# Ledger of designs, part 33: designed miniproteins, single chains, continued (5)

Each design is a single chain, and the fold is of that chain. pLDDT is the mean over its residues in the fold that is shown.

## One batch from the design tools (miniprotein)

Design m17119
Fold by ESMFold2-Fast:
Parts: C-alpha cells; sequence; structure tokens
Structure m17119 (fold): chain A 82 residues (1-82)
C-alpha cells in the first residue's frame, strides 16, 4: 500500500540521518511522522489491538513520547471522523 511505501521511505531517511549525525529534533520529527503513518495503516486494517500495543510500547520509552503522541492523535482523529 501507499502507506507502507511511505513508512519504508521514512525509516530509510531516519537511518540515513542518524548515520550523518543529524540534529535530534529532525530525527524526532520523522519518527513521529512514521508513528502516525503506522497508526493510520493499522486503523485502515481494523487492527486496533496492534494499534493499542504500538501506543503502549511507544509510551514506555521517554525518547518515544513524541511518537506516542502522534499515534494517539491519529487514533483520536480517526475515531472522531467515524
Amino acid sequence: SGSEARAKQLQRQIEELERQGAPQEVIDNLRSALAALRAQDLMERGDYESLDRLIEELRKDPKRARSAGAAEAERENHLRAQ
């Protein structure tokens, strides 16, 4: 799907930027975008159990707090739109 292709592109960009020593803010921006895309893909598949597990996993790591917030925002937006 298009979301899977975008997720792979973002993951590659994150890995390349980490190798180049890019600023943490830039890396965190891309990681939050990746988390949002993964949340959207799971919701499109109706896989809410995996979505909840993704959010819980991200919340356990303080470095992933921004990614957790992005995934939660996508879940809330999707539920409000239904």
Scores: mean pLDDT 82

Design m17120
Fold by ESMFold2-Fast:
Structure m17120 (fold): chain A 66 residues (1-66)
Amino acid sequence: LSEEEKEGLKKVVSTYFHPDIPEESFEIDPDKNSPATPPGFLLIKDTKDPSKNIAVDFDGVKPLLK
């Protein structure tokens, strides 16, 4: 993912899925496979609480990245 796509994804997640969590609190980890991450999903970490991982269907959010 490009930096623009990462920032766009943080904004989409913060705005539409988790408005209670600021976008700057998310870390996108597309380069690390987690056994807990389903196929086709991206793992997004809360930087303040790494135990709180959010799995996002990347294909479902692609149309919102602009």
Scores: mean pLDDT 62

Design m17121
Fold by ESMFold2-Fast:
Structure m17121 (fold): chain A 70 residues (1-70)
Amino acid sequence: GGYVRAGRAAAEALAAGASVAEAGRIGAKTGDLSPQEGMAAAIAAGYELSLGHSPEEAGRLAGEGLRKGA
């Protein structure tokens, strides 16, 4: 739950022009995660966006990747 919500929020923030740090803060708040986990979500979401995924799909993929890495 929390990782996917954080990933989606971070991906949407990045797509809207937010910095990685801002996206990480938004992701952490939305997913009820630590600041470090929010930053990881923003980095992962940014990577997926760079591959051409939509914000929705990038956020989902980022959240799933974090869940597998935890």
Scores: mean pLDDT 83

Design m17122
Fold by ESMFold2-Fast:
Structure m17122 (fold): chain A 60 residues (1-60)
Amino acid sequence: SEIAKQLQKVMDQATDIGLQMMRYQRSSSPADQAQAEQIAAQYNVLNDQYVALYKQLRES
């Protein structure tokens, strides 16, 4: 289904961003910490999209 395809795409993007965030969070560099915060914001947006799509899929 279209929703399942979108859900998979968001999952893949969220996984990639999450892994990047973890890598930057393990760094003690101020620049890497700032990058981690930007990535965390992107991760939150993707997570919100995932929750919305998952709810739509469950209610279908």
Scores: mean pLDDT 80

Design m17123
Fold by ESMFold2-Fast:
Structure m17123 (fold): chain A 64 residues (1-64)
Amino acid sequence: ANKEVRALAQKVAAISEEAGEAAERAAVRLILGGDREEQLKEMQAAGVSEELARALLDAAERAA
């Protein structure tokens, strides 16, 4: 796993357990070819900011 992905994931996990779980699910779904905007909405619904959600998904795509 890329260090950037880990750092961003820790920031999300610091918000709540729900946000951390949503981020993990979104990153896995994106890597499996899922829709990026759908994953962003799922993370935002769990309390992750749009900026942080985009940063984490972008880092996950670069690491894959």
Scores: mean pLDDT 78

Design m17124
Fold by ESMFold2-Fast:
Structure m17124 (fold): chain A 68 residues (1-68)
Amino acid sequence: SIVDPESGFVFERVSDDRVLVLWDGVPVYRITRLPDGNLVIENLADGTRVTLPAERVPDWAAAMDRLQ
């Protein structure tokens, strides 16, 4: 797990392609990597989704290694 010191969010690796984002111990977002490399960020309170293009994201493998 990584705690973002600026926002206070906690990032937890769930699988190779999924990260859970917690606020005050409560899951608030789910980040899923799609086969095309795009990320889907889902708001767990209302189910709204935002897609982030792969080219705007750091190397996913390196990011996931930091969450182990």
Scores: mean pLDDT 75

Design m17125
Fold by ESMFold2-Fast:
Structure m17125 (fold): chain A 79 residues (1-79)
Amino acid sequence: AERARELAERALEDARLGLELREEGKRTGDATRYAAGGVLLAGAAADGLLALRLAEEEGDEEAAELAREAIELSGAKEV
């Protein structure tokens, strides 16, 4: 299994890229790019939630902060 920090960092990168693609898709009218952004944001939300759980179990506060940022950027709420 990946470490909580590595998973959180990946989730954060995917959330940032997903937001970029979604906003670019809106600006250009590119439905494919908009949809791709949505898929990345959904994946980032899932990975972020998993990373947060792992970080809480490991007591890694830095990983937990990164995971929460990824979740917030993805538009998901903690469950």
Scores: mean pLDDT 80

Design m17126
Fold by ESMFold2-Fast:
Structure m17126 (fold): chain A 62 residues (1-62)
Amino acid sequence: SMADVEEAARLLSEQTGLPLEKARRRIEDAITKAGLSAEEVVELLRTGGPEALERAALRRLL
């Protein structure tokens, strides 16, 4: 959902210091390229931060 995309973008922005607009783009790329759901991305960022998101995305692409 859009609410989950915005929450994920906010979390990524806070965790990395990226501008919110860039964080949102990174979240959209993870969803479209790695096939992660927005809800799954939120949970990954809450539990393991940006490293957990990157690791999950790589697993889906490999």
Scores: mean pLDDT 84

Design m17127
Fold by ESMFold2-Fast:
Structure m17127 (fold): chain A 65 residues (1-65)
Amino acid sequence: SIDDAYWEALARMAGSAVGAKVEIREEDGELVITFTAKTDEDAEALKKIGANMEKAGGPKISVKK
């Protein structure tokens, strides 16, 4: 519902803040975002951020370590 450029920018900002790898791709016309965290604490923080983005109508977000 919000444009893909906004969600991409927000995801990159979140990843940069915790030093996580951010992978962004498009699948079937939908934005797919994957975070790779360095620590369990960063992974939990990114999961909360991802859940908030999804609640706001953003893309599906996956978090791994």
Scores: mean pLDDT 81

Design m17128
Fold by ESMFold2-Fast:
Structure m17128 (fold): chain A 50 residues (1-50)
Amino acid sequence: MVTVKVGTGSDRELEEVEKLGGRFIKLDGDTLIYEVPEEKLHQISNLLGK
């Protein structure tokens, strides 16, 4: 598991992150912090990075 900082995403994008094994950890200011499987990191980054 790796920790990823992501901006504010839509509910659909956040649901897809959770489907890929991501877990919401906390909100840090305007940034959502998730814990994700290392092998899914690129897929999640592409999903959230547009």
Scores: mean pLDDT 72

Design m17129
Fold by ESMFold2-Fast:
Structure m17129 (fold): chain A 76 residues (1-76)
Amino acid sequence: MKELVEELRKKAEEYWKQAQQSTDPKERLELASQASQLDRIAEAVEKGRPKEVLEAIRKTASPEVQELIDKAIEAL
C-alpha cells in the first residue's frame, strides 16, 4: 500500500513539473488535471476509501492514470 501511494504521488509530481515547464496552455491544463487526479487517487488509497470512488474517477481518467487506478483498486 505505501509503495503504491508513493508511486502515485511521484507520478503526480512529474505531471506537475511538466505542466510548469510547458508553454502550451492546453498542455499545461491537461497535465495539471492528470496530476490532480493522481493526488486524489493517492489520498483515496491512503485513507482506505471504497473501491467505488476509484472506479468513478477511472471513467474520466487518461489511460496512464487508469493503469494506476487499477493498481490502487487491486491494493484495496
Scores: mean pLDDT 75

Design m17130
Fold by ESMFold2-Fast:
Structure m17130 (fold): chain A 81 residues (1-81)
Amino acid sequence: MKEIMKKILEELLEKGIKSAEQVTDEELEEQAKKLAEELGISLASARFIVGEGVLALLEVGLSLDEAAEVGAKLAEEIKEE
């Protein structure tokens, strides 16, 4: 779980995204679709998880590993509901 979140966040950074505001709805949806398929969760839940990981990384200023952990923890909580 953490590894897939880390990969998603790394792909956004590799595209030159430096702030959460630079993440387009289309880019967020593409990454959310990948996460939804891998985890077997709804697209809406995946979109929320990816968005929170992006905010943790780019607005809160957490490390890539810490931001990936935030996303992974949210995914686990959503699966337990």
Scores: mean pLDDT 77

Design m17131
Fold by ESMFold2-Fast:
Structure m17131 (fold): chain A 91 residues (1-91)
Amino acid sequence: SSREEEASRLLVEAAEAIRAGDVERAKELIRKALELARGDPRLLRSVVATLVRILLEADPEVKEALAPFLVELLSEIDPELARDVAARLAA
């Protein structure tokens, strides 16, 4: 679908920003991806799983900046998923 294609594009750009250490650009792209996935539980789970994988592979400083941001945004959309993500990123 068009939404899934756009989410994929945003996640590729987010991964690039994260690898570059561009925390502010990564925050913008994460926010856009989560907003696009809002109201679509399957797409939201897919987007979140990809973001968790990217952050687990990121430099520790970048992960430390972005993990709380992702969890905070998710707490407004799906509080249970936010708790699961916080646990995975803390390990």
Scores: mean pLDDT 88

Design m17132
Fold by ESMFold2-Fast:
Structure m17132 (fold): chain A 61 residues (1-61)
Amino acid sequence: SENVRKAGEALVEIYEKNGKITEEQLREVAAKYGVSPEAALVSANLLLRERDPSKFIRVER
């Protein structure tokens, strides 16, 4: 869905700026777009792999 894509794009932006995504940031982005954290993270990793297939976002504390 459009909201899943937007959540993924927001997570990729956070990752590119900070080098990591925390569980809190994942929950906040997912809540903002009304999607599950799992859907948002999958979307972010699909988008990131299209740019750089060697990279993968894992959620940190």
Scores: mean pLDDT 82

Design m17133
Fold by ESMFold2-Fast:
Structure m17133 (fold): chain A 88 residues (1-88)
Amino acid sequence: SAEAAAARARADLAEGAKILAEGIRAGDAAKETAGALIAIGAAIDALLGGVPAEEVAALVAAAGAASGDPEAAARLTRAGEGIARAAA
């Protein structure tokens, strides 16, 4: 269901955002890439699971904000805006 897909996306996006934030802090490009890939996979699975694109965009931005890292938050907010624009 879309509700189950959204719940899974929240968990996976939080994990991806955390790994991305840790990579940014460490200057570790491989870790930044790993976090970004987890977030991309979570967003794709949510979209294909029937979660509306605007809701996925909001979940991506929220995961960035929850990471506590301003650069991770900025990058994930921009990614969410991109998802919303592509759906419009």
Scores: mean pLDDT 89

Design m17134
Fold by ESMFold2-Fast:
Structure m17134 (fold): chain A 106 residues (1-106)
Amino acid sequence: QRLSEAQFEAEVRESLARMAYSISSNALKKLEEKTEKPTPIEKKLIEVLKKAKETALELARTYEEAARAKDPAEQQALLKRGDELWEEYKKLFKEADKLDKELEEL
Protein backbone atom coordinates (compact mmCIF):
# COMPACT_ATOMS: atom_id res chain seq x y z
CA GLN A 1 0.00 0.00 0.00
CA ARG A 2 2.68 2.57 1.02
CA LEU A 3 4.87 1.53 -1.93
CA SER A 4 1.83 2.06 -4.20
CA GLU A 5 1.28 5.52 -2.67
CA ALA A 6 4.97 6.46 -3.13
CA GLN A 7 4.85 5.21 -6.74
CA PHE A 8 1.67 7.26 -7.35
CA GLU A 9 3.36 10.35 -5.84
CA ALA A 10 6.40 9.85 -8.11
CA GLU A 11 4.15 9.46 -11.19
CA VAL A 12 2.19 12.65 -10.33
CA ARG A 13 5.43 14.60 -9.79
CA GLU A 14 6.84 13.24 -13.08
CA SER A 15 3.72 14.51 -14.90
CA LEU A 16 4.13 17.95 -13.29
CA ALA A 17 7.84 17.99 -14.24
CA ARG A 18 7.01 17.10 -17.87
CA MET A 19 4.47 19.95 -17.86
CA ALA A 20 7.19 22.30 -16.52
CA TYR A 21 9.50 21.10 -19.32
CA SER A 22 6.78 21.78 -21.93
CA ILE A 23 6.11 25.28 -20.53
CA SER A 24 9.84 26.17 -20.48
CA SER A 25 10.44 24.67 -23.95
CA ASN A 26 7.48 26.53 -25.47
CA ALA A 27 8.51 29.84 -23.84
CA LEU A 28 12.09 29.40 -25.12
CA LYS A 29 10.94 28.47 -28.66
CA LYS A 30 8.50 31.42 -28.80
CA LEU A 31 11.21 33.87 -27.64
CA GLU A 32 13.85 32.51 -30.08
CA GLU A 33 11.31 32.48 -32.96
CA LYS A 34 10.41 36.19 -32.57
CA THR A 35 13.92 37.45 -31.64
CA GLU A 36 16.22 38.23 -34.61
CA LYS A 37 18.92 40.06 -32.59
CA PRO A 38 18.52 39.42 -28.84
CA THR A 39 19.11 42.34 -26.44
CA PRO A 40 21.10 41.73 -23.20
CA ILE A 41 17.82 41.19 -21.29
CA GLU A 42 16.53 38.75 -23.97
CA LYS A 43 19.88 36.87 -23.86
CA LYS A 44 19.54 36.49 -20.06
CA LEU A 45 15.94 35.29 -20.43
CA ILE A 46 17.01 32.72 -23.08
CA GLU A 47 19.79 31.47 -20.75
CA VAL A 48 17.41 31.20 -17.75
CA LEU A 49 14.76 29.39 -19.87
CA LYS A 50 17.41 26.94 -21.16
CA LYS A 51 18.42 26.16 -17.54
CA ALA A 52 14.75 25.83 -16.52
CA LYS A 53 14.13 23.40 -19.43
CA GLU A 54 17.20 21.27 -18.50
CA THR A 55 16.23 21.29 -14.80
CA ALA A 56 12.64 20.22 -15.63
CA LEU A 57 13.96 17.38 -17.85
CA GLU A 58 16.31 16.12 -15.08
CA LEU A 59 13.39 16.45 -12.63
CA ALA A 60 11.11 14.33 -14.87
CA ARG A 61 13.84 11.67 -15.26
CA THR A 62 14.45 11.63 -11.48
CA TYR A 63 10.75 11.06 -10.67
CA GLU A 64 10.47 8.45 -13.45
CA GLU A 65 13.34 6.53 -11.79
CA ALA A 66 11.66 6.99 -8.39
CA ALA A 67 8.41 5.48 -9.76
CA ARG A 68 10.38 2.44 -11.07
CA ALA A 69 12.54 1.99 -7.94
CA LYS A 70 11.97 -1.33 -6.14
CA ASP A 71 14.09 -0.38 -3.10
CA PRO A 72 12.21 2.00 -0.72
CA ALA A 73 15.46 3.70 0.37
CA GLU A 74 16.45 4.38 -3.26
CA GLN A 75 12.91 5.65 -3.99
CA GLN A 76 13.05 8.07 -1.02
CA ALA A 77 16.52 9.33 -2.10
CA LEU A 78 15.22 10.01 -5.64
CA LEU A 79 12.11 11.80 -4.31
CA LYS A 80 14.36 13.99 -2.10
CA ARG A 81 16.62 14.80 -5.07
CA GLY A 82 13.48 15.69 -7.03
CA ASP A 83 12.38 18.09 -4.26
CA GLU A 84 15.77 19.86 -4.48
CA LEU A 85 15.44 20.14 -8.28
CA TRP A 86 11.90 21.58 -7.85
CA GLU A 87 13.30 24.37 -5.64
CA GLU A 88 15.92 25.14 -8.33
CA TYR A 89 13.19 25.19 -11.02
CA LYS A 90 11.10 27.62 -8.93
CA LYS A 91 14.08 30.01 -8.66
CA LEU A 92 14.66 29.86 -12.42
CA PHE A 93 10.93 30.42 -13.11
CA LYS A 94 10.86 33.50 -10.84
CA GLU A 95 13.94 34.93 -12.60
CA ALA A 96 12.34 34.26 -16.02
CA ASP A 97 9.09 35.96 -14.93
CA LYS A 98 11.05 39.01 -13.68
CA LEU A 99 12.98 39.31 -16.97
CA ASP A 100 9.79 38.83 -19.04
CA LYS A 101 8.09 41.69 -17.13
CA GLU A 102 11.13 43.93 -17.78
CA LEU A 103 10.74 43.20 -21.52
CA GLU A 104 6.99 44.01 -21.44
CA GLU A 105 7.76 47.50 -19.98
CA LEU A 106 9.92 48.34 -23.03
Scores: mean pLDDT 83

Design m17135
Fold by ESMFold2-Fast:
Structure m17135 (fold): chain A 97 residues (1-97)
Amino acid sequence: DDEEIDKLNEEITKLYKEGNHDKMLEVIAEYELKHAPPELKPVLEKLLEWALKNNLSLYQFMVAVNTAYAAYNGSPEHTTDPEKIYELAIESALKSS
């Protein structure tokens, strides 16, 4: 796991230096998908697709991801409904622009 985190950080650093924003989001999302609860995996995949299509910043994408985890863990409201989590994540990301 430590080796995987180190490798992820090296890849993110390279992509940041290259200005390859889309690939950087993809690499982060792939790491999250490996470690996410099953209920969040479809939400994270849909958030990545939405973020790439709408040219979201890394910050906005991370706000969306963090909001999805917060909703799953009971904040602002407890829900395991993928559609509800996705809606909350999108709203949070758009407000963070």
Scores: mean pLDDT 79

Design m17136
Fold by ESMFold2-Fast:
Structure m17136 (fold): chain A 84 residues (1-84)
Amino acid sequence: MKISAEQARKELETLRRAVEELARRVEEAVREKAPPSVLAALASAAGILAAAASLLGEWDPSLREEAEEVAELAREAQRLLNEA
């Protein structure tokens, strides 16, 4: 057996940090009235991170709740961009 459960947790932690950083950048971009191309790029990144977190939770059910939290944070960032 490989350490796939530990690797999955590390990947989820990496995704969580990426989503938190993305959310900060989204708030900044909206506040500063960033160009549409920047807002579109951030929205794409949010979608990819949400999908990655959801898939990780499906792959390892023990992480499902935490993965769904990370996915929801990414979707919230995307909603802020849509309201911009």
Scores: mean pLDDT 81

Design m17137
Fold by ESMFold2-Fast:
Structure m17137 (fold): chain A 99 residues (1-99)
Amino acid sequence: MQDQIDRYRVLGDQGDSQAYVRLGILYLRQGDTDSAIQYFQQAGDRGYSTAYSMLARVYYQQGDYDSARQYAQQSLDLNPNSNGAVDILRDIGIDVTVP
């Protein structure tokens, strides 16, 4: 597992934001939520909408619905077709069906 973590970290450092998302998922699987959040934030800061959807899911699972809503909205601001962000907002009870 460490070999994959090291590989994705190097790729992310070289500008592959998707590699940072994969790295965050690996940390979540190990129970290291703090490291996962850090890498998802770095990918999101680079404009990768999927990273903000992953942050929204992590905060939703922690019961922090305010942070989950904020990150889901940031994902939609970058990509209006972000189904993951729409799903999180719906689960929180925010109506995303706009006319």
Scores: mean pLDDT 79

Design m17138
Fold by ESMFold2-Fast:
Structure m17138 (fold): chain A 62 residues (1-62)
Amino acid sequence: GSRSVVGAVLHELSKLDPALAAELRPHLEAGDYAAAIAVLERHRGRLSPEDVARFLAAIRSI
């Protein structure tokens, strides 16, 4: 996966929900994108539907 995409996702997510960004960080940095997606979908109610969609699309593009 691309480190630049991981960095961009974490940077944008940390502005919206720093606790959720902290939970996703170890999964994204380990390349466990399935686990990162599962965490994001479990907590999707903490973000707008548009933000959930764009972060899922970004992670799936890796």
Scores: mean pLDDT 85

Design m17139
Fold by ESMFold2-Fast:
Structure m17139 (fold): chain A 92 residues (1-92)
Amino acid sequence: MEMWIPDEELMELFKKVGAKEKEYTEAEIYGLLLKYLVKNKLLSIDEKTQETIVDLSNTELGKIFGKKKLTMAEAFSALFEYLEKHGEKIEK
């Protein structure tokens, strides 16, 4: 089973939405990101495309990812790019 250990900086944000463990599956990490985005009211719908837009402008998460406005798919991609560079992947 593939597990991810986020770095301290990302974990500080995820603890704000109830993250208690050190190791997470991909599904659990997606869930933590979504909870963070909802709690901080960072999700909107683009009226022209009906796509979910993630606005990370002036947020700590935006600083960590180096991103401002993303689609939901781009936000997940940025999350896993960050985890590969700064986190740890464990096989169990």
Scores: mean pLDDT 81

Design m17140
Fold by ESMFold2-Fast:
Structure m17140 (fold): chain A 85 residues (1-85)
Amino acid sequence: SMMSLEQAEEAARQDAEILASMDEETRKKLAEEGLEGAKKNIEEGGDVQQALLAQAVAESGLTASKEDLVEEAVKRAREVVEKLK
């Protein structure tokens, strides 16, 4: 079943807050691992929405500042849900 917009935004917020609480080295490592896992999930025909949501959080962890990470992850999660409608 597909997640609702509200469920996807809340999940991305929680995951992004965890990443933002970590030191920069740990955050980048976990974000890189998350990005790799999301790509593998898509390639293996898994849940595309869940994989794209994981990718959104991971990319935010790699590209956004600590202060902007949660906002960026939630924004990207919203875009994923809207594209998969």
Scores: mean pLDDT 81

Design m17141
Fold by ESMFold2-Fast:
Structure m17141 (fold): chain A 73 residues (1-73)
Amino acid sequence: MSLEEYEEEIRRILLEMMERLGRARSFEEALAILRETDARISELQEKLMKDTGLPLSEINERVTKILREIRAA
């Protein structure tokens, strides 16, 4: 997995999460969406670290930037 592929996938996952949360009918449904999202992000993060050797701090900075962009939109 490349850094660009990771950034695209994270952006996609976060946008999907925000849309699903906006449609959630209950707290339990929202919590399930958040848990699924966390699991998917963690798996992608581990794959990126293994494939690229990038430090966790740099990966976290990239995710923070994407999340900020999504929240600003």
Scores: mean pLDDT 79

Design m17142
Fold by ESMFold2-Fast:
Structure m17142 (fold): chain A 111 residues (1-111)
Amino acid sequence: MTKLQEKIDEAIKKLRETFEKTRGLSEDERVAALAETIGEIVKELKSDPSLTDEDIEMALTTIALYAIRLAREAGLDVDKVRDAIYSVIEKELPPELAERVRRRVDFALAA
C-alpha cells in the first residue's frame, strides 16, 4: 500500500468513526461533524510536505465521495453534505486546487 493510500484509509476510518459517534444527533449536527472531520483531514494533508497538489486532489476526491456515500446510506441530504464539504475545502485550500477537487467530485457523482 502506498503512503497516500494509507492516509486515505485513515481518513475513511475517521469519517466512519464520526458517523458512528454522531448516530442519534440531528442531521445538521451530523453534517457539521462530517465537515469538521474533513477540515481536519485537509489540514493534515496540507501539512505533509511529501504530498503534491495532485496527491491532495486525488485523496480529497476519494474522501469526499466516500463521505457522500456514507451520508446517502444514513439517509442524510446528499446535496447538503456535498455543499458543507465544498465549503470546508474552499476555506482550507487555494482556490485553484479547491476547484479541481470540486470538479472531480461533481464529475464522479454525475457518472
Scores: mean pLDDT 86

Design m17143
Fold by ESMFold2-Fast:
Structure m17143 (fold): chain A 96 residues (1-96)
Amino acid sequence: TATLTVTLSGVTGTAEEVERAFRELFELAGVTPLSLEVDLDEATGVATVKATFATEEEAKRAGEVIRYHLEEHPELIKALAPSLTNPKAVSVTVEG
């Protein structure tokens, strides 16, 4: 198993909305996480997402889709998950 950790800033939605958006992004990557945890500090708008995958390859693929949609093309996430208004990826890491 491998773990993908993503830290976001500028989150104005709920932890459930962040989880839903990440599940949709993972579906775009063609992967399904074994577990998904979202920790949202509502006072600061900082969210930490941890997803575990069966293989390191799946985790890396998921991370690439997250980087593409949140770091390189943040305009795309607004269309996919409008509840995540102005999210910005602070870090994206894969461990496994």
Scores: mean pLDDT 76

Design m17144
Fold by ESMFold2-Fast:
Structure m17144 (fold): chain A 60 residues (1-60)
Amino acid sequence: SMELKKLDEMKKQIERFRQILEAKMEENKSNAEVTRILQLQLDSLDLTMELIEMKKKALG
């Protein structure tokens, strides 16, 4: 289905974005405020991935 294809495309974009955020974490490791915000963003991506997987399972 088109919806399943869209969810798979979203997963690929999230994986790419996660890599970018991990690189930013390393670049900013001396800045506690920046790394805290980046960690929250990474945690949000992890939750989004779980929700996508749950939705894919519900669709079939």
Scores: mean pLDDT 87

Design m17145
Fold by ESMFold2-Fast:
Order: structure tokens, then C-alpha cells, then sequence
Structure m17145 (fold): chain A 88 residues (1-88)
């Protein structure tokens, strides 16, 4: 694979780790920690969009939006859901 493909794979894996941490934080009642980790996943999804990996980015946006919604961050959830829709 190219350097670009390798970077995208690493970024995708890192985003999945942040989303997993965020879900664990929600289960433990740490809404603030969940939002922080989900925001990091969104930043990675933004990078994946720039690299042309729109499908992977859309998935990460949707997962992050679900976490924001469960954490009570409804405006953030709506914003990243819209980003995911625009990539489809």
C-alpha cells in the first residue's frame, strides 16, 4: 500500500480506539470524557475526508454523533450527523 493508504488505515484504527474509549466512559457515567474522546475521533474523520476516505469518515461521524447525543450534546450530534449525510 501507499503511504497515503497506510496513513488512512492508522487514522481509522485510532478513531475506532477513541470511539471505544468514549463508549466506555459513557458506561462509567463520564460524559465529559466521552465527549473529549469523541471530539478526537471527529478530528481524525476530518483528516480522512481530506485523504478521500469519505465512507470511513462518515462511519466515524455517525458513531461520534451517537456518543454526543448520549452525552447530552445534541447540537454537536446534529452537526456531525449532517457531515456524515453530506459524505454519502
Amino acid sequence: PSEEEFEADVLSALAEIYLAIAKLDLQRGDKEGAVESARKAVEIADQLVELGHREEAARIYRDAAEIFKQAGETSLAEEVEKRAEELA
Scores: mean pLDDT 86

Design m17146
Fold by ESMFold2-Fast:
Structure m17146 (fold): chain A 81 residues (1-81)
Amino acid sequence: SPLDKAIQLVEEAIEAARRGDPERAAELSTKAAQYVEQAGGSPEAIALFRTAAEAARRGDPEKALTYLESALNVLREEKAR
């Protein structure tokens, strides 16, 4: 499903941010947002992905990680419903 693909992409974005690859983290966050939108999913998750991508592009991987972890929690809660 698009939601499962978004969850996979955000998990990959978190790992990219952890290893100091902010460009990859931003790319994966943007793709995850597209899949959430395709699923008709959470505007909150889309906003978190956008903010995470911006933080990553500004060279703030810790802030990007915080937003990505929040987005992952939102998506997991949506999948559980």
Scores: mean pLDDT 83

Design m17147
Fold by ESMFold2-Fast:
Structure m17147 (fold): chain A 74 residues (1-74)
Amino acid sequence: SLEEVKERALALLRGMVTVENDPELQKLLDEFEKAKTKEEFIEVLRKAIDYAESKGWTLVAKILRELLEEIEKL
């Protein structure tokens, strides 16, 4: 479900925020929490993937891409 995908994305981002203490990551976490529609959530997921790739967080980017694929099938 959309709620399950959102919860998994939030858990991952909260973990990253705790480790990295990155303001952009905090902003992405806030945007995920505020997303209400599938379209809004896809937009934030794409931003998070791009950011993770820019930082070289290959495994995080892969997990976020898998979450994006799951939501597209809903």
Scores: mean pLDDT 82

Design m17148
Fold by ESMFold2-Fast:
Structure m17148 (fold): chain A 55 residues (1-55)
Amino acid sequence: SDFIRRMQGIAAARRALKAGASKEEAVDIMVSYGLSRKTAEKIVNAMVEKMKKEA
């Protein structure tokens, strides 16, 4: 299921970012779950912006 795989990739990347991973490492995690690099970059950018609001 593409939906389940996408959600798993998003969750894994979010956990990695919270653990101190770089933006590029988070993108690579999403790509490893089958997301396109362009889509992964958009999602990671949104996650980073959301995390900045928590700081």
Scores: mean pLDDT 82

Design m17149
Fold by ESMFold2-Fast:
Structure m17149 (fold): chain A 80 residues (1-80)
Amino acid sequence: MLREVARALIKQAQDPDFKASDEIKAKWKELAARMQTSLDETLAYLEAIRAELDKLTDPEVKAQLEAQVDQAIAEVEAQK
């Protein structure tokens, strides 16, 4: 279930018409929080998502999503 949600977010971020919104940023934080019971798996998914952000062509959207993913990674690492 959580893997499917993470993959869906990656696909959404790869859409050339994708626009980062506060709503989407909140969902990324919520995903990280819900996966906290599996910290290693959560970290691996967040790192995979961050790698997929390199495929985004809009530098503003990319920077916004990178900031949210980096924050989520830091929060997961802080819980180890």
Scores: mean pLDDT 62

Design m17150
Fold by ESMFold2-Fast:
Structure m17150 (fold): chain A 65 residues (1-65)
Amino acid sequence: DAERAERREEGLKEGKKIISSDNEKGKLLREIGDTLRKIGDLVQEYLDAKKAGDKKKAEEYAKKL
């Protein structure tokens, strides 16, 4: 009973250290999200350029992807 409680407490302490490191991962995920948003905008601009028949703009956006 007491040993089980101690192991759980030890696991919680390790978990807190991992969660503290997780803040760095949160920043990286945010940067990835921002990059994906920019890619999404470029894809949308490419599709809009294709619909408008502007081949030059479509090629420029496609090269940026």
Scores: mean pLDDT 70

Design m17151
Fold by ESMFold2-Fast:
Structure m17151 (fold): chain A 91 residues (1-91)
Amino acid sequence: MEVRLTITRRDGTVVEGVAVSEKEYTAFSGVMLVIIAEADDISRIEIRIRGEDPEKARRMAEQIASALRKLGFDVEVREEGGEFFVTATRR
């Protein structure tokens, strides 16, 4: 499973990260650690999830979306071209 993370900060700078793991919880934890570290400066998050198992990728998208909503983000989840996209914006 591959999770690509793009964070846009409040000042307009962009940070990118990638978490690659066969274990769902490891990929989730890696992505959330980066998000938590940047949390006070985040205006927008874009996450792209690729996996060999579409059900695991979908669960990853929903878990990340749930966590981001708890952090005060407005979150959309969509499937496009066999990948899952999570978009989060601060209100």
Scores: mean pLDDT 79

Design m17152
Fold by ESMFold2-Fast:
Structure m17152 (fold): chain A 90 residues (1-90)
Amino acid sequence: MSLPELLREIGEKSLEEGKKAFEAGDYETAVKYYTSAIRYFQAAGPESYELAAEAYENLAKAYQMLGDEETSKKWREKAEEYRKKAEEFK
């Protein structure tokens, strides 16, 4: 397994743990896992930008549930930015 593939796989596992925490109502734990997933997807490179965008969107939803609309908006903008970057590598 290449380093980018390994980093993407670890990121995907962090993203799934974040989703489980979010579904359980543990939004603070979801934020930690989504932030970890984003770091791994960024380290994995451009092929993981769509996954980074998904993780940013989920991070934004977690902050919205915590009542932090300003931070939520910031992460939605990052999600859109990474979706646009992902299209450029199509």
Scores: mean pLDDT 88

Design m17153
Fold by ESMFold2-Fast:
Structure m17153 (fold): chain A 108 residues (1-108)
Amino acid sequence: DEEIRRQVAEELRNGLEALRNSMSDHEIKARIQALATLEKEQLQAKLKQYVELLSSYVSKAIALMNKILDGEDPVKAREEMEQYLSNAVNYGFEASLLSSALKLREQL
């Protein structure tokens, strides 16, 4: 369902923006610089892992949202969806930092 995918994508985007805004530019830069001390192969492996985890949690959130919309929302299903979206936001944010660190390391 395109509508459900759009809603999950919007919630993910909003969560990522909120998480990024919760940290100073200095904190974000420090995290990227710390990650850039890792070997390129380690950064690539972590990025792949976190992108796969992001995709997995997004898929789980979409599946659970379909279940919620097909009936009255049980408390557990809503809590699980919020947890999946929270995990997706966290892995998406970390993947963004890893991508920035990899780019920084390649420019050296």
Scores: mean pLDDT 83

Design m17154
Fold by ESMFold2-Fast:
Structure m17154 (fold): chain A 89 residues (1-89)
Amino acid sequence: SEAEEEKRRVRELIEERVKEKFEKAGITDEKFFEEAVEAWLEQFYAAVGAEALGIAPLPPAFREIAERAGISEEVKEEGVRLLEELLAS
């Protein structure tokens, strides 16, 4: 689906940013890389949900990712669901 392609673009853009930061820091740990990517994805979608609910604007770095990925209302609604789950914990 279009939403799956958008989520793939988000992952690719986050992986790019994490890779650049890891290379600059001299970090070569593949497990830490995957953990960092998953953590940034969670933060990204939670931030997307927070903006969609009018709680807070997207941070500039996440705004750039959202615009380049071309995320739809469907993906934004997934961010809202993730944020609600995190806040219920």
Scores: mean pLDDT 86

